# Designs tried in a protein design run: designed miniproteins, single chains, continued (4). Part 45

Each design is a single chain, and the fold is of that chain. pLDDT is the mean over its residues in the fold that is shown.

## One batch from the design tools (miniprotein)

Design m13541
Fold by ESMFold2-Fast:
Structure m13541 (fold): chain A 112 residues (1-112)
Amino acid sequence: SRETLEELADILDEAYALVASRLSPEQRKEAGLRALEAINTADTSLSDEEALERARRALAVIQTSDDPEEIIRAFGEIAAALTAAARRDPDAAVSTGYILHAIGLAIELYLS
């Protein structure tokens, strides 16, 4: 649903801000690359509820973990969850917009 996409995008935006502030430049490059891989391999069989649950759990990891590897993995999971939910939207413009948002944040981390 549109409400699910908006909530997933908000979770991704919050995760991006935390990842950008907490990771080193080298770790941010790795996070961006792995997020792009996660977006490309996103499991579109996930329901909206499952995607939200996974994204919320991943955000909690980013908020609480001191392990850069866990933070990097969790960011990819959120990006993949948004991409999976977006691919199910019947409006191609809406679907494309949310997918490009996820890709854009991943590229921004890679270039930072």
Scores: mean pLDDT 89

Design m13542
Fold by ESMFold2-Fast:
Structure m13542 (fold): chain A 60 residues (1-60)
Amino acid sequence: RALEAFQALAEGLRRIAEGVPLREAARAIADRLGVSVDTAERALRAELNGENGVNILVRA
């Protein structure tokens, strides 16, 4: 559960570092975890700000 969210966020952050737009990375996380794109984008933004994005996905 938490591990799956962590892996999805780590992959999303890697893709953003490679030049993928935030919204596209969020869409991939949303599809993988069954959460909304807005929830996934909020989690990615939390990680980019040094906050705990995993908690956002686990509680979605």
Scores: mean pLDDT 79

Design m13543
Fold by ESMFold2-Fast:
Structure m13543 (fold): chain A 99 residues (1-99)
Amino acid sequence: NLEKVKELVEKMFNNPDLPEEEQEKLIKEMKELLKKIYSDLPEEQQEALSELEIQYLGTLLRLKEEGAPESKIKEVEEKYKEYKKLIIENPEEFFKLTE
């Protein structure tokens, strides 16, 4: 499953001009695969992590299409890592912050 997610990530990053329908299909497939990777976590955390990954990847594609500077992309990556860690280690605090 992880190898398949990596392939889909590479496909999306290498093809920023993919039609919206194809992007949506890839995102949905990634979400299903990510839930399998995090299957040992409670469903609430699986959903939060899958949604975070999808939003992160979608944001990166949009920023690349807009020609955003590398500093903006790095900021998004840093926020992604921060939220991912919070969901895994302190899910209660994460869910309080997102209300």
Scores: mean pLDDT 75

Design m13544
Fold by ESMFold2-Fast:
Structure m13544 (fold): chain A 72 residues (1-72)
Amino acid sequence: SMMDYLQELTKDLSKEEKAMLSVALVVGPENLDTIPKEVPENPPGVTPAHLADLTEEDLETLVKFAREFGEE
């Protein structure tokens, strides 16, 4: 399932990277450039519904965004 795939991709993420992933999942892969370059004080809740229309490639793109945010 998409939830199982997401859990596998994200098990090694920091809390800050997971917060950024939550934002990316809610805004979608098309709008990543609109996301502020700061960890939000109140990251949005992610539900299975946010993943329903995403492909594995979309999930990989979103996880990569979150990981790259954590580099510096």
Scores: mean pLDDT 74

Design m13545
Fold by ESMFold2-Fast:
Structure m13545 (fold): chain A 94 residues (1-94)
Amino acid sequence: MTVTLRARDPEEGALLEQMLRMYGTAAGLPLVSRRRVGDETVVTFEWVPLPADHGVRFEAAPEVGGRVTLRLTFTDPTTGEVQAEREVTAELLP
Protein backbone atom coordinates (compact mmCIF):
# COMPACT_ATOMS: atom_id res chain seq x y z
CA MET A 1 0.00 0.00 0.00
CA THR A 2 1.44 3.40 -1.02
CA VAL A 3 1.44 6.01 1.79
CA THR A 4 2.40 9.70 1.63
CA LEU A 5 3.35 11.62 4.80
CA ARG A 6 4.19 15.28 5.37
CA ALA A 7 6.27 16.78 8.19
CA ARG A 8 6.11 20.58 8.53
CA ASP A 9 9.08 20.92 10.91
CA PRO A 10 12.63 20.21 9.61
CA GLU A 11 13.44 18.15 12.75
CA GLU A 12 10.26 16.04 12.31
CA GLY A 13 11.10 15.76 8.60
CA ALA A 14 14.60 14.44 9.31
CA LEU A 15 13.24 11.89 11.82
CA LEU A 16 10.47 10.82 9.42
CA GLU A 17 12.90 10.30 6.52
CA GLN A 18 15.38 8.40 8.73
CA MET A 19 12.69 6.13 10.19
CA LEU A 20 11.16 5.34 6.78
CA ARG A 21 14.64 4.61 5.35
CA MET A 22 15.24 2.19 8.25
CA TYR A 23 11.85 0.57 7.59
CA GLY A 24 12.62 0.40 3.85
CA THR A 25 15.96 -1.31 4.51
CA ALA A 26 14.21 -3.92 6.71
CA ALA A 27 11.38 -4.40 4.16
CA GLY A 28 13.79 -4.52 1.18
CA LEU A 29 12.06 -1.50 -0.40
CA PRO A 30 13.44 1.99 -1.14
CA LEU A 31 11.41 5.15 -0.54
CA VAL A 32 9.10 5.82 -3.52
CA SER A 33 9.86 9.55 -3.33
CA ARG A 34 11.05 12.27 -0.99
CA ARG A 35 10.83 16.05 -1.37
CA ARG A 36 11.94 18.96 0.82
CA VAL A 37 10.50 22.45 0.28
CA GLY A 38 11.61 24.97 2.90
CA ASP A 39 10.72 23.45 6.28
CA GLU A 40 8.38 20.79 4.85
CA THR A 41 9.36 17.20 4.05
CA VAL A 42 7.06 14.98 1.97
CA VAL A 43 7.87 11.26 1.83
CA THR A 44 6.09 8.50 -0.09
CA PHE A 45 6.75 4.84 0.74
CA GLU A 46 5.20 1.43 0.20
CA TRP A 47 3.84 -0.15 3.37
CA VAL A 48 3.98 -3.97 3.20
CA PRO A 49 3.19 -6.54 5.91
CA LEU A 50 6.37 -7.93 7.47
CA PRO A 51 6.53 -11.53 8.79
CA ALA A 52 6.31 -11.89 12.59
CA ASP A 53 9.82 -13.43 12.61
CA HIS A 54 11.33 -10.49 10.64
CA GLY A 55 12.40 -8.68 13.85
CA VAL A 56 10.90 -5.35 12.72
CA ARG A 57 7.47 -4.02 13.68
CA PHE A 58 5.92 -0.94 12.03
CA GLU A 59 2.77 0.55 13.56
CA ALA A 60 0.61 3.61 12.96
CA ALA A 61 -1.75 5.33 15.43
CA PRO A 62 -4.17 8.09 14.32
CA GLU A 63 -3.79 11.49 16.00
CA VAL A 64 -5.87 14.70 15.91
CA GLY A 65 -5.86 16.94 12.81
CA GLY A 66 -5.15 14.19 10.27
CA ARG A 67 -1.76 13.38 11.84
CA VAL A 68 -0.44 9.87 12.46
CA THR A 69 2.16 8.62 14.94
CA LEU A 70 4.48 6.03 13.42
CA ARG A 71 6.46 3.61 15.58
CA LEU A 72 9.28 1.39 14.36
CA THR A 73 10.41 -1.36 16.77
CA PHE A 74 13.37 -3.71 16.32
CA THR A 75 13.08 -6.99 18.25
CA ASP A 76 15.06 -10.18 18.57
CA PRO A 77 12.89 -12.59 16.51
CA THR A 78 13.83 -15.53 18.80
CA THR A 79 13.20 -13.91 22.23
CA GLY A 80 10.86 -11.01 21.33
CA GLU A 81 13.08 -8.62 23.34
CA VAL A 82 12.93 -4.99 22.18
CA GLN A 83 16.37 -3.86 20.94
CA ALA A 84 15.51 -0.39 19.58
CA GLU A 85 12.47 1.88 19.08
CA ARG A 86 11.83 5.01 17.00
CA GLU A 87 8.72 7.21 16.91
CA VAL A 88 7.68 10.16 14.75
CA THR A 89 4.43 12.06 14.13
CA ALA A 90 3.52 13.28 10.64
CA GLU A 91 0.51 14.40 8.57
CA LEU A 92 -1.18 11.71 6.46
CA LEU A 93 -1.84 12.92 2.90
CA PRO A 94 -4.53 11.48 0.56
Scores: mean pLDDT 76

Design m13546
Fold by ESMFold2-Fast:
Structure m13546 (fold): chain A 68 residues (1-68)
Amino acid sequence: SLREVLERMIEAVRAGAPVDEVIQLFREAAKLLTPEERLEFYRDFVEALMTGDREAVLATLERWLERV
């Protein structure tokens, strides 16, 4: 489910997993979203990554988790 993939992404980010692992989980989450939700998720995730702040990435993923 989308919830399970988002929870795995949060755990991976907290554990300091390699970026490739986080991106792969992001792709799996994106496949479970509508085209419009996928674009919003992509924008939110990229914006969080551009801050260079792990807490910003976690906050973004947790907000998406609350939506599902």
Scores: mean pLDDT 84

Design m13547
Fold by ESMFold2-Fast:
Structure m13547 (fold): chain A 80 residues (1-80)
Amino acid sequence: MPEVIAELRRAVELLEAGDFDGAVEALNRAEKLAKDNLEVQEDIGVALLALAVGRALKEEEYGAKLAIKILKKLIAKLEE
């Protein structure tokens, strides 16, 4: 799990910096690393969906805020 957590943290940092494309790449890497954990893949999928919907609605900042909340909760859960 350390490698998954590292990519999730990277995605949060990229979203906070406004690099949405970099964040999507980090989340795709995290999903591949978490292939044996369906719950982690589901949470990553919801974060990706929040980013995609935000972009489609021209509300990328709001989509990023939702994704960051999801990812921070997931990171906290994985560190327990």
Scores: mean pLDDT 85

Design m13548
Fold by ESMFold2-Fast:
Structure m13548 (fold): chain A 91 residues (1-91)
Amino acid sequence: MKVSEEELEAEIEIAFMRMEASVMKIEAKNNPEKAKELIEEAKELKKKIEERARELLEKTKNPETRERIERETKRVLEELEKVIKELEKLA
């Protein structure tokens, strides 16, 4: 089946958001002494992901693709929030 350009763009952006959240989680686990700096970086990343998701949704017309963007973005933001809370215990 032909994948739409819109669906492909959405999957690429979702993959990048998931990768960035995973990198932040690994950094937080390996560098607890940098908790204060990592909290600020994680909060900035959360804002950037929220902005990118909004821009992506504005371009996306297909309802199923929109639901997938919203679902995956919510999961990534929840993962980053958990990372922030764990780092706040160390700061």
Scores: mean pLDDT 84

Design m13549
Fold by ESMFold2-Fast:
Structure m13549 (fold): chain A 86 residues (1-86)
Amino acid sequence: DRVERLRELAEQLRNAAKYLRENETFSPEAQKAAEEARKEQEKRAQEILRQNAHLPPEEREALRELLEAQIELYAIAAAFQEEGKQ
């Protein structure tokens, strides 16, 4: 079931992002980098959801959950990249 796989992956990514947020301290610069990365990825996610409007509602919502989880992980990756510059 694609819906189950999408939600399982989203949950794994959300748990990874939560773990990193709770166990890492980010500078104001890293936090700003994360916010900029999140904003950029949100625009891409909206386009992906529009292109997949033909999917069944349950699958479309699972895809939205996955994209939201990916955005959070990408934002954290951007924060780590900024920290590495300091």
Scores: mean pLDDT 81

Design m13550
Fold by ESMFold2-Fast:
Structure m13550 (fold): chain A 87 residues (1-87)
Amino acid sequence: SARARAVMERLVELDPAVRLPELRPGDDLVAIAAEMIIRFLSSRRASVERLVEAGLSREAAEALYATYQADPSAFGELRRLAEEALR
């Protein structure tokens, strides 16, 4: 979706270590953007304000940040929250 692509591009601007993957026709852009959000959460630059700047709602940004801080290995829950944030 256009929203998922915009979030991916904004995350790369906020932290160049989060690299945009090569996108192909038929790719699940929501799933790819969700993985990029999780990668961004692992960076030194991660914050609620930067997730909001990337295009997430404050509620989604706060939930993702808090979940990652509590358990950075909770990949299933982080992926669910990130995909929901992109809808």
Scores: mean pLDDT 84

Design m13551
Fold by ESMFold2-Fast:
Formats: structure tokens, C-alpha cells, sequence
Structure m13551 (fold): chain A 72 residues (1-72)
């Protein structure tokens, strides 16, 4: 619900036009570049190819992390 509203606001569309599956997919797509960048950064910093940055467990968490990165 909150994630759906956040994405709809960001995209300029009606929240009712988004399904839960579409909300999860769009949140993952929004977060994907940040996830890739963070994983590369921690691998480089740790010198460990197995090191990964934790991925938020929820679509809302993915949206919040992406928005926080944009605000920096």
C-alpha cells in the first residue's frame, strides 16, 4: 500500500493502476542500479568477491533506500 502510493506518486499515475506484483517489480527496478553500485563498492572496499550489500526485504524498503541515495 505505502510502496504502491510512493511509486504512483513518483511515476505520476494512479495508485489503483498498480498491482502488488507490478509494485514489487517497479521497486526492484528502481533499486537495481543502487544495488549493483553498492555491491561493487563493498567488494572493492572489503577485497572480498563474496561481499554484498544487504537488499531491503520489502518494496517499500527498496524505494526508501533509492530515494535516500537520490537525496544525498
Amino acid sequence: DEAKRRLAERLGIDPESLSDAETAELAALLYAPLAAERNRAVKAAEGDPEATYPVPATPLGMIEEAERAEAA
Scores: mean pLDDT 77

Design m13552
Fold by ESMFold2-Fast:
Formats: C-alpha cells, structure tokens, sequence
Structure m13552 (fold): chain A 78 residues (1-78)
C-alpha cells in the first residue's frame, strides 16, 4: 500500500538525518519523491532539498515535513 511505503520512507529519512547520514537522507528523499509521483529530475530536487536542510542543521522531523511538502507541490505540477 502506498501509504505504508510513504511512512516507511519518511521513517528512513528521519533515521538517516538523525544519524547525520547525508547520502542516506538524500536517497530516502529521492525514493519518497518518486513514490509520490515525481519525475527523476524532481525527485533529485527533493533529495537535494533534504541534503541542504540537513547540512543547515534542520531537525529530522522538519526535514521529513519539508520533503513531503515539496514533493507534493512538484508532483502536482507534472
């Protein structure tokens, strides 16, 4: 089910961000973007936003919320 997959990816993103795993957070955000219907290019933008936020010291929950919001906005434009 899409909802279960989204929750699992959000949890992975939070866990990677909490661990300071920038590459892992990027990959989880890209997969979340794709799962929400984004193109590869837009999913990479979602991943990049997570990377920038994590490097800026944003808390894991804030990164997850931002990624979900940006991903939905971008998918609505396709």
Amino acid sequence: MQQQQIQQLLQQLRDKAAAGDIDGAYQAAVQLGKTLGNSDDNAQLVGTSARVALKSGAPPQSIADSVLTISKILSEQE
Scores: mean pLDDT 82

Design m13553
Fold by ESMFold2-Fast:
Structure m13553 (fold): chain A 62 residues (1-62)
Amino acid sequence: SVADLRREYSRLVAELGLRLSPEERLAVSEKVNALTAEGRAAGLSDEERLRRVVGFLREVLA
């Protein structure tokens, strides 16, 4: 669900804040913004865009 994805997103963002430097966090934020913009341009739903972002953040923390 979108609510589950939003909860996971918040958890991952908090975890990134503990593990990454400010410069690394900025780079991740810029990539998240780019993925969101690409998803909007492609006509993806809010759930599909959020799923892509969550997947990316999980990869960063792997």
Scores: mean pLDDT 85

Design m13554
Fold by ESMFold2-Fast:
Structure m13554 (fold): chain A 104 residues (1-104)
Amino acid sequence: MARTRELIAQLRSPDPAVRRRALLEIAALPDQAARTAAAPAIIEALRDPDPEVRLAALLALNSIRSGVVVTDAMPALKALLTDPSPAVREYIRQQQQELKEQAK
């Protein structure tokens, strides 16, 4: 878990490029438990002031595939539907369509 803690610490960087890279590295971690351990920090990153960081947080959240984590993220995910970034809004709409397709 040392690598996961290091990446979570990088999410507090004043540089949005560092925060974005840390989220993408978390998403690429081979251990599902390590990705799940980062879930609270990923959920917080969904509210990041930088739209590229919010997109990276959505990708990292999608890599976890946990119903419990998704439930905890729902208020932040709902806010992203009205996000000022068109790219963020499009991504979350595509994710909602994927979830509907998986339900039936």
Scores: mean pLDDT 75

Design m13555
Fold by ESMFold2-Fast:
Structure m13555 (fold): chain A 76 residues (1-76)
Amino acid sequence: MEELLQLRQKFLDEMTAEEIAVLEDPSRLLSEEQALQVRKLLAEGKYDEAANILENAGYQKVAEYVRKFGELALKE
């Protein structure tokens, strides 16, 4: 729990306002279909697949955060 919060804060400090907006609400900058797919994959614990959609949409730092979050979540 604490490591996940620290990871999020570290990435927020390094992200642009656009990347933060995607992290908080993917539907702000992604298509409705992409935003729904990302939310579905995250809910299913498929962090790498969700990160691939974000990376392909141009949000590489958000994708990196999601992958690292998934690594920590699966380790616990």
Scores: mean pLDDT 74

Design m13556
Fold by ESMFold2-Fast:
Structure m13556 (fold): chain A 94 residues (1-94)
Amino acid sequence: SSKIEETKKKLEEFIKWIEEELKDDEEKKEKFIKLIKEHEEIHLKAQELREAGDEEGLRELAEELEKKLKDKKEEYEELIEEVGELVREWLEKK
C-alpha cells in the first residue's frame, strides 16, 4: 500500500471511532469530523506534492492555508488540541 492509502484507511477508522465516541455530543462530533476531513485533504495534497518534488506547490499550499486559517486560528488551535487527545485515547484503547 502507498503511504497515502495507509493514511486514508487510518483516518477512516478514526472518524468511525469519533462518530461512536461522540454520538451524544452532535455539535462536537460535527466540528471534529469536519476538521479531520479538511486536514485529510490538505495532508494528501501536501504528500502528493512532496512525492512529485514540487517545492513551489508546497509553498503555495502553505500560503493558502495561512490565509484560510487566519480568521479561525484560535478555534483551529483549540480543536487540534482536542483532536490530539482523542487520537491518543483511540490508540490507547486498541
Scores: mean pLDDT 71

Design m13557
Fold by ESMFold2-Fast:
Structure m13557 (fold): chain A 71 residues (1-71)
Amino acid sequence: MTEEEAEEIADEVVEKYGKYVTPAEVARFLVERGLISEEQAAELEKILFELTGRGFVTKDEVVAALLRLTG
């Protein structure tokens, strides 16, 4: 996954769910769109929780987590 692709996905998530998107909501969105597997969703939630420390995610944190998951 490229950084540009990750940024587009992060933008869609934040536009749909707003300011207080949880790691679980991000993972669910990506699985529903067929972009990641359910196994990758569990890994993504762990990465997002590690990056945020506050229970909700920003666009930058979604981008960073997607790049870490796919790199």
Scores: mean pLDDT 78

Design m13558
Fold by ESMFold2-Fast:
Structure m13558 (fold): chain A 68 residues (1-68)
Amino acid sequence: SMSSQLDSLLSQYTSAVNNGDWVKARDIRDQLQSLISQLSKVDPDSASKYSGRLSGVESSGRSISDSS
């Protein structure tokens, strides 16, 4: 399911951020944002929760957006 894929990607994103692999983290973040956008059209409540979890990981690590 889309939720299982999001859970897997969030786990991978957290690991990439914790390891300082910003190239990998950026790629996974782009995939997460795409899936969250798709999920928001069918389940906006779950999409909001995943968006919050992604923001939580970014706020506890270095923000990839700030590296632009």
Scores: mean pLDDT 76

Design m13559
Fold by ESMFold2-Fast:
Structure m13559 (fold): chain A 98 residues (1-98)
Amino acid sequence: SEEEIRKQAIEVLDETIEKLRELAEEDPSVKSLAERVIRLLEEYKEKLENGEDVIKVLSETYKALSSYSKTYEKKYPELSKILQEGADKLKELLKQAQ
């Protein structure tokens, strides 16, 4: 169960990173911000791969994605949407882990 949730969380992070890379290619105005968020997500992914506490890492990642989404919802609505979709998927995994 915990190992399966860890695997699914890594898949959510990979999907979110890929969508952010695609958005950065389509809209150069978001590139700098997208690259910063990608680096943050890669750090959380590494923590999951290194066997850190799934609930802790998912909670921190969810809060980070939700915060960035809210902060940039007006200026970068497409970026915000990608981040919120990732956050929502992580929130569902957190419910399964509890």
Scores: mean pLDDT 89

Design m13560
Fold by ESMFold2-Fast:
Structure m13560 (fold): chain A 90 residues (1-90)
Amino acid sequence: SEFIELALRLARKDGSEEELAELREVLEFIAANLDPADLEALTRMVRELERMSTMPETLAPEERARLQAIAAEARPALERASALYEEKLA
């Protein structure tokens, strides 16, 4: 899954191998239990975050507006993913 691979790439900067293995299991659970539209919205958001992480400067207004729009579209999917994350940890 592109979502899992992108999310792990972002987490890899600050995570140990053990933490990344646990994160993979949680991400696989989330991906398996989200509908395809929610998973696509989250994939778009994570892809944009990965792109932004390579930029050396403050975002231009147009880039900021684009990121805000993508984040707004992904918000309902992110809330559902957060609920699944809490369920997996319980």
Scores: mean pLDDT 76

Design m13561
Fold by ESMFold2-Fast:
Structure m13561 (fold): chain A 117 residues (1-117)
Amino acid sequence: MDERIQEALRYIDEGKYEEALKIIRELAEQSPEIHALLVTLSRAHAFLGGKVLDIYNIKPEDLTEEEIELLRMSLLALLDPEARALLRELGELVRRNASDEELREQLARLRALLAAL
């Protein structure tokens, strides 16, 4: 699993988004945890005024810079236990309809952690 996540990250860094999305879709289909984390981050971003990222149906050429960064963050978080815990916390906030401020604060914590790795 971790090797496949690193392969997807490498494809994103190389601009090979079709190959990256194929791996991400495979991982999400095989792991309910990975699916839930990716959906949670996409929904949290949409709640703060972004677009919901439909990982299963988005075309590689339609990916925005924000959506590419969202995918990179999600994959990096799956490799780090502390970042994974923050994603689960974010999922709970989304589930209980937490305020925009709480969601923004939690996303900022996740981004800060990933920037320090």
Scores: mean pLDDT 75

Design m13562
Fold by ESMFold2-Fast:
Structure m13562 (fold): chain A 76 residues (1-76)
Amino acid sequence: MEEEIEELARKVLLEKDKEALEKLVGLLSDKDEKVRELAAEYLRKLYGKYGEEIEPLLKPLLSSKDERVVELAKYV
């Protein structure tokens, strides 16, 4: 899983892959807490360069009933 998340982040950083970015943001709602945390860390690193693309994808997550998902979206 870590290698998959890193590959998605690499595609966003180097290729501006919109689909890879959407998949990374979707992982903030994953059933596995470690996957959610790792996705948040990579998104935080990407935020400096791709913040405008990330912000609209985070908006639905800020309204989540799961407080942990909301906190991770705020952390990014």
Scores: mean pLDDT 80

Design m13563
Fold by ESMFold2-Fast:
Structure m13563 (fold): chain A 56 residues (1-56)
Amino acid sequence: SMDEELLYKATKGLIRTAGVEMAEKVTLLTGKSMGISEERTRKVIDEAVAEVREEE
């Protein structure tokens, strides 16, 4: 969905600037406020972390 895509892009940026631990905390709270389930929010975090780790 568009909301999950926005959350994904924001999470990637947050991982790059503040690190994975802070990005997880902020993204879980943001996802909850957007009405996205914790399960779906965690998948967004996992995908964002994997993508950032593949970037050299």
Scores: mean pLDDT 83

Design m13564
Fold by ESMFold2-Fast:
Structure m13564 (fold): chain A 89 residues (1-89)
Amino acid sequence: SGLERAQQYLADQRALAERSRELREEFLENKENKEKVREIAEEALKRGDYSLAGEMYAYLEEYEKAREAYEKAKGGEEYVAKLLLEALK
């Protein structure tokens, strides 16, 4: 059951990674439009892509929001590492 949960989480994360790639492309295409970048950053936060959201807030010079996003990304990376170790057992 733990392995099945980890496999489902990884499948869900792959789907989210594809959407995160789309958001990153949209960010790169709209860098000159700060309002659009803020909208994309907010969508990245809602989808749990904290690393991308942090990068966009840093670009906007909203450093407090960027810091909060990066702290959440840090916790997420540790969680993913634990799931991967569990799946390999």
Scores: mean pLDDT 73

Design m13565
Fold by ESMFold2-Fast:
Structure m13565 (fold): chain A 66 residues (1-66)
Amino acid sequence: SSMVQSTLDSIRESAATLPEDLRQTLLDAADQVLRYSRERGYSDEETVSMLRRAHDDMLAWARAQL
């Protein structure tokens, strides 16, 4: 889905501003959300919503580590 891909591209852009360890943690979290969403039969729109929420929470956590 172009919607899911656009969201993943945005996540990669945000993660690229972080140190390598934090960047990898955010990318791994996004991959895990994407995988679980697909395995459980969620729609692309639901997948995007879950990715955005998980990313916002993780990005806030990661920035607090800096």
Scores: mean pLDDT 86

Design m13566
Fold by ESMFold2-Fast:
Structure m13566 (fold): chain A 90 residues (1-90)
Amino acid sequence: AEGVLLSLKVEATAEGNVLRVKTEAVVEVDGKRHTLTFEEEYELPSAEEAERQAALLNALAAALQEAAARNPRLTVEELQALYAEVKAAL
């Protein structure tokens, strides 16, 4: 009776060398839907690096949302493969 990921939205924004990541996940546990929101800030070495990481995270989030729509029970191995694919495409 673990959670099933129904949707995942990730928005990454770079402001100078600070990367802001907002994650909103909708999970279903025992027929009930819960919305989880997380906001994180990361200080990176440069503004250029923050912009690159924001682009990578936004692309990864789009790929994960598409994959979750097809298979909501993604394994760690499947997530790692998706990450490698998105990273190679950038």
Scores: mean pLDDT 72

Design m13567
Fold by ESMFold2-Fast:
Structure m13567 (fold): chain A 80 residues (1-80)
Amino acid sequence: NEELKEGILKFLEVVKKKGDNAQTVEEVERLLNQVRTLKGSIEIRVRQGEIPEDIAQEVIKELDKVEEHLKKKKEELEKK
């Protein structure tokens, strides 16, 4: 369970870095879709009892932070 959390947090670090380096709105939208898909998957697995609620809450908070970061990046690119 801690390994799952660490794996997701490492994935989110990579996604955030890719977002910071993104040159197009389309690139950021692809990253947003990956984050949203992962969040949905985690929510389903929590409902199935596969992920402890405390781990899921912490991971979802980090997913929400990365999603917000990517949304801001998308808006910056759309202004050009």
Scores: mean pLDDT 82

Design m13568
Fold by ESMFold2-Fast:
Structure m13568 (fold): chain A 89 residues (1-89)
Amino acid sequence: SKVKELILEAAEAIELGIKGLKEGNVTAVVGGILRLIGIQIELERDESIPEELKKEILKAIEEGIKALLEEDIEKAKEAVKKLREIAKE
């Protein structure tokens, strides 16, 4: 589904950011964050997504963005895990 694709794209964007943090590549970190913001906008505009599910996904993405901004690799990995678990349901 489109929603599952967006969730997986969000997880990949956080993983790009994590790689950027590990390598000191600011462009990769910024690119990951910008992609996550774009995914948030698309998800928020999709009225077909159940409200509970939408809130869960958006919270995980927000946690990922915050972790990347704070350079917290472990917190960013937690957000990736949460998004991948949501995508399996």
Scores: mean pLDDT 88

Design m13569
Fold by ESMFold2-Fast:
Structure m13569 (fold): chain A 80 residues (1-80)
Amino acid sequence: SENDEIVATLKKRLDAFRAWVKANASAELQAQADKVLAEVEELIEELKKEKNPRKRAIIYTAIALTLAGTEFDIELALRK
């Protein structure tokens, strides 16, 4: 289904993000990111089960914002 394709794309993005974190972040920041990424995995499982288009959009937005926030925190730490 279309939703399955979106979920597969998000999982690929999550794997790429994990690889970027491992390459760029300190061990402490990697541990913090891993905790946040586990929460993103739970949201992806919710998205997979959700049939309402509006609720899917909300879950997708939450995933996108959480990933962007984690990236921002790591980028700030690398600049300081």
Scores: mean pLDDT 82

Design m13570
Fold by ESMFold2-Fast:
Structure m13570 (fold): chain A 100 residues (1-100)
Amino acid sequence: SLAEEAARELEKLAERLGEEELRRAAELARAGRLVEAVRVYARALAEKAIEEGGENTETAKTVLEYLETGKAEAKTEEQKQGVADLEATLALARELEAAL
């Protein structure tokens, strides 16, 4: 299933990045809790990007704000794209979860 494939990829990414929250996202995906899995995944990657202090830090902060408040002030094209990608992924997760 798509959920099982997604869970396997999240587990591989968790091992590769040393990010335990991605294993939790994989468990949520296997349980059919796809919206929660996407939220945990996005949060873990955003927190990792902020920790690393690279050029994606501001986009990662904008994504975290969106996850916490449901709204974010996206000022750059990268910030706008990050929020739009997350919104699209959450919408897809809701549709797939409803079909399970």
Scores: mean pLDDT 80

Design m13571
Fold by ESMFold2-Fast:
Structure m13571 (fold): chain A 74 residues (1-74)
Amino acid sequence: ELEEEIERLEKELEEAEKLKKEGADDPVKYTAGKLGQIGVGLDAYLVAKKAEEKGLEELAKKALELAEKAGAVP
């Protein structure tokens, strides 16, 4: 299930990035894309914590990398 959550978040991040790119001419789309990225980053960070609690180190690392890509962690 956590692996499926990570896959869904990866797709959501791609969609948010597309909205930002389309939002070059549309500030509403740009803002929606930015909010989508923030949401994905937070969710990915929470998934990383859940994976760590379950001892799933590889999934935790993958989720943390996704959170970093979304800009949720430095």
Scores: mean pLDDT 76

Design m13572
Fold by ESMFold2-Fast:
Structure m13572 (fold): chain A 61 residues (1-61)
Amino acid sequence: SQEAERTRQALDDVERLTALRPEIEATWPPDVVALFDRGLDDARATVDAASPEVVQQARQL
């Protein structure tokens, strides 16, 4: 489903952005870090809004 695909992308974004965050924080000014953190929080919110069944389908994609 489109919802499972969107949730899969959000799961991938959370993993990727979480791994990058220490480098972003070390390299960029606080206003850029705040924009990055908003993007990460938006990805987390997408995962949290998904039903357990949709998350299960997304993890199998």
Scores: mean pLDDT 87

Design m13573
Fold by ESMFold2-Fast:
Structure m13573 (fold): chain A 68 residues (1-68)
Amino acid sequence: SMDTMERIRNESLEYFKKLLKEGVPEDDAIALTSQLAVELGRQAGLSPEDIRRVVMEVINEIFKLLEE
């Protein structure tokens, strides 16, 4: 559902911010956050299409944060 994808996106972005605060390098933080988003999507029973979509949205939001 859209609510499930929004929850996964928000949890993944909070995880990314936590990794940066803990001194994890940006490239490693992106990789770990992408892995988490996929795992959360699989656990939630999302289709491969919806997993691809939420991962893409998480990555897009990460790059927006890094460019600001």
Scores: mean pLDDT 87

Design m13574
Fold by ESMFold2-Fast:
Structure m13574 (fold): chain A 56 residues (1-56)
Amino acid sequence: DKIKEVRLEFNKKLSELFKEYRERLAAGEDPETVRAEFEKKLQELSKEYDEKLKEI
């Protein structure tokens, strides 16, 4: 199931983004900057997911 594979890849990338977000905050980076970059990456990931679903 191609949909299942796309969803698994999305979930993996999403988990990696959340891990990066937490690690950057723990490292003492500016919370506002970290949040803004996280939101941008999340939007890009969501767009990628939607485009891949259109191909199925």
Scores: mean pLDDT 82

Design m13575
Fold by ESMFold2-Fast:
Structure m13575 (fold): chain A 87 residues (1-87)
Amino acid sequence: KREAEEKFIKALGEKFGLSRSTATRILNSDAEELLRLAEELGLSLSQIQDMRDLALEYGLEETAEQLEKVLEEQMPIKEAVERTIAR
């Protein structure tokens, strides 16, 4: 578990330029806190998807579940806004 968590933190730093402290917050946050962090950090939906996929790859099922909940909350809202703008 600890080794998988360290690999995830390192991958977030290397792929997304996140600090170790920010990556650790993402690892340990629930969906509500992750949604707040995504808004504060300006994380794109594709970045959150990539983070979920990395969590699944490293066997961090709890982190992946929380990231999936954030995607479900963000995607319907973003899709509705984008459809309005695209018209």
Scores: mean pLDDT 73

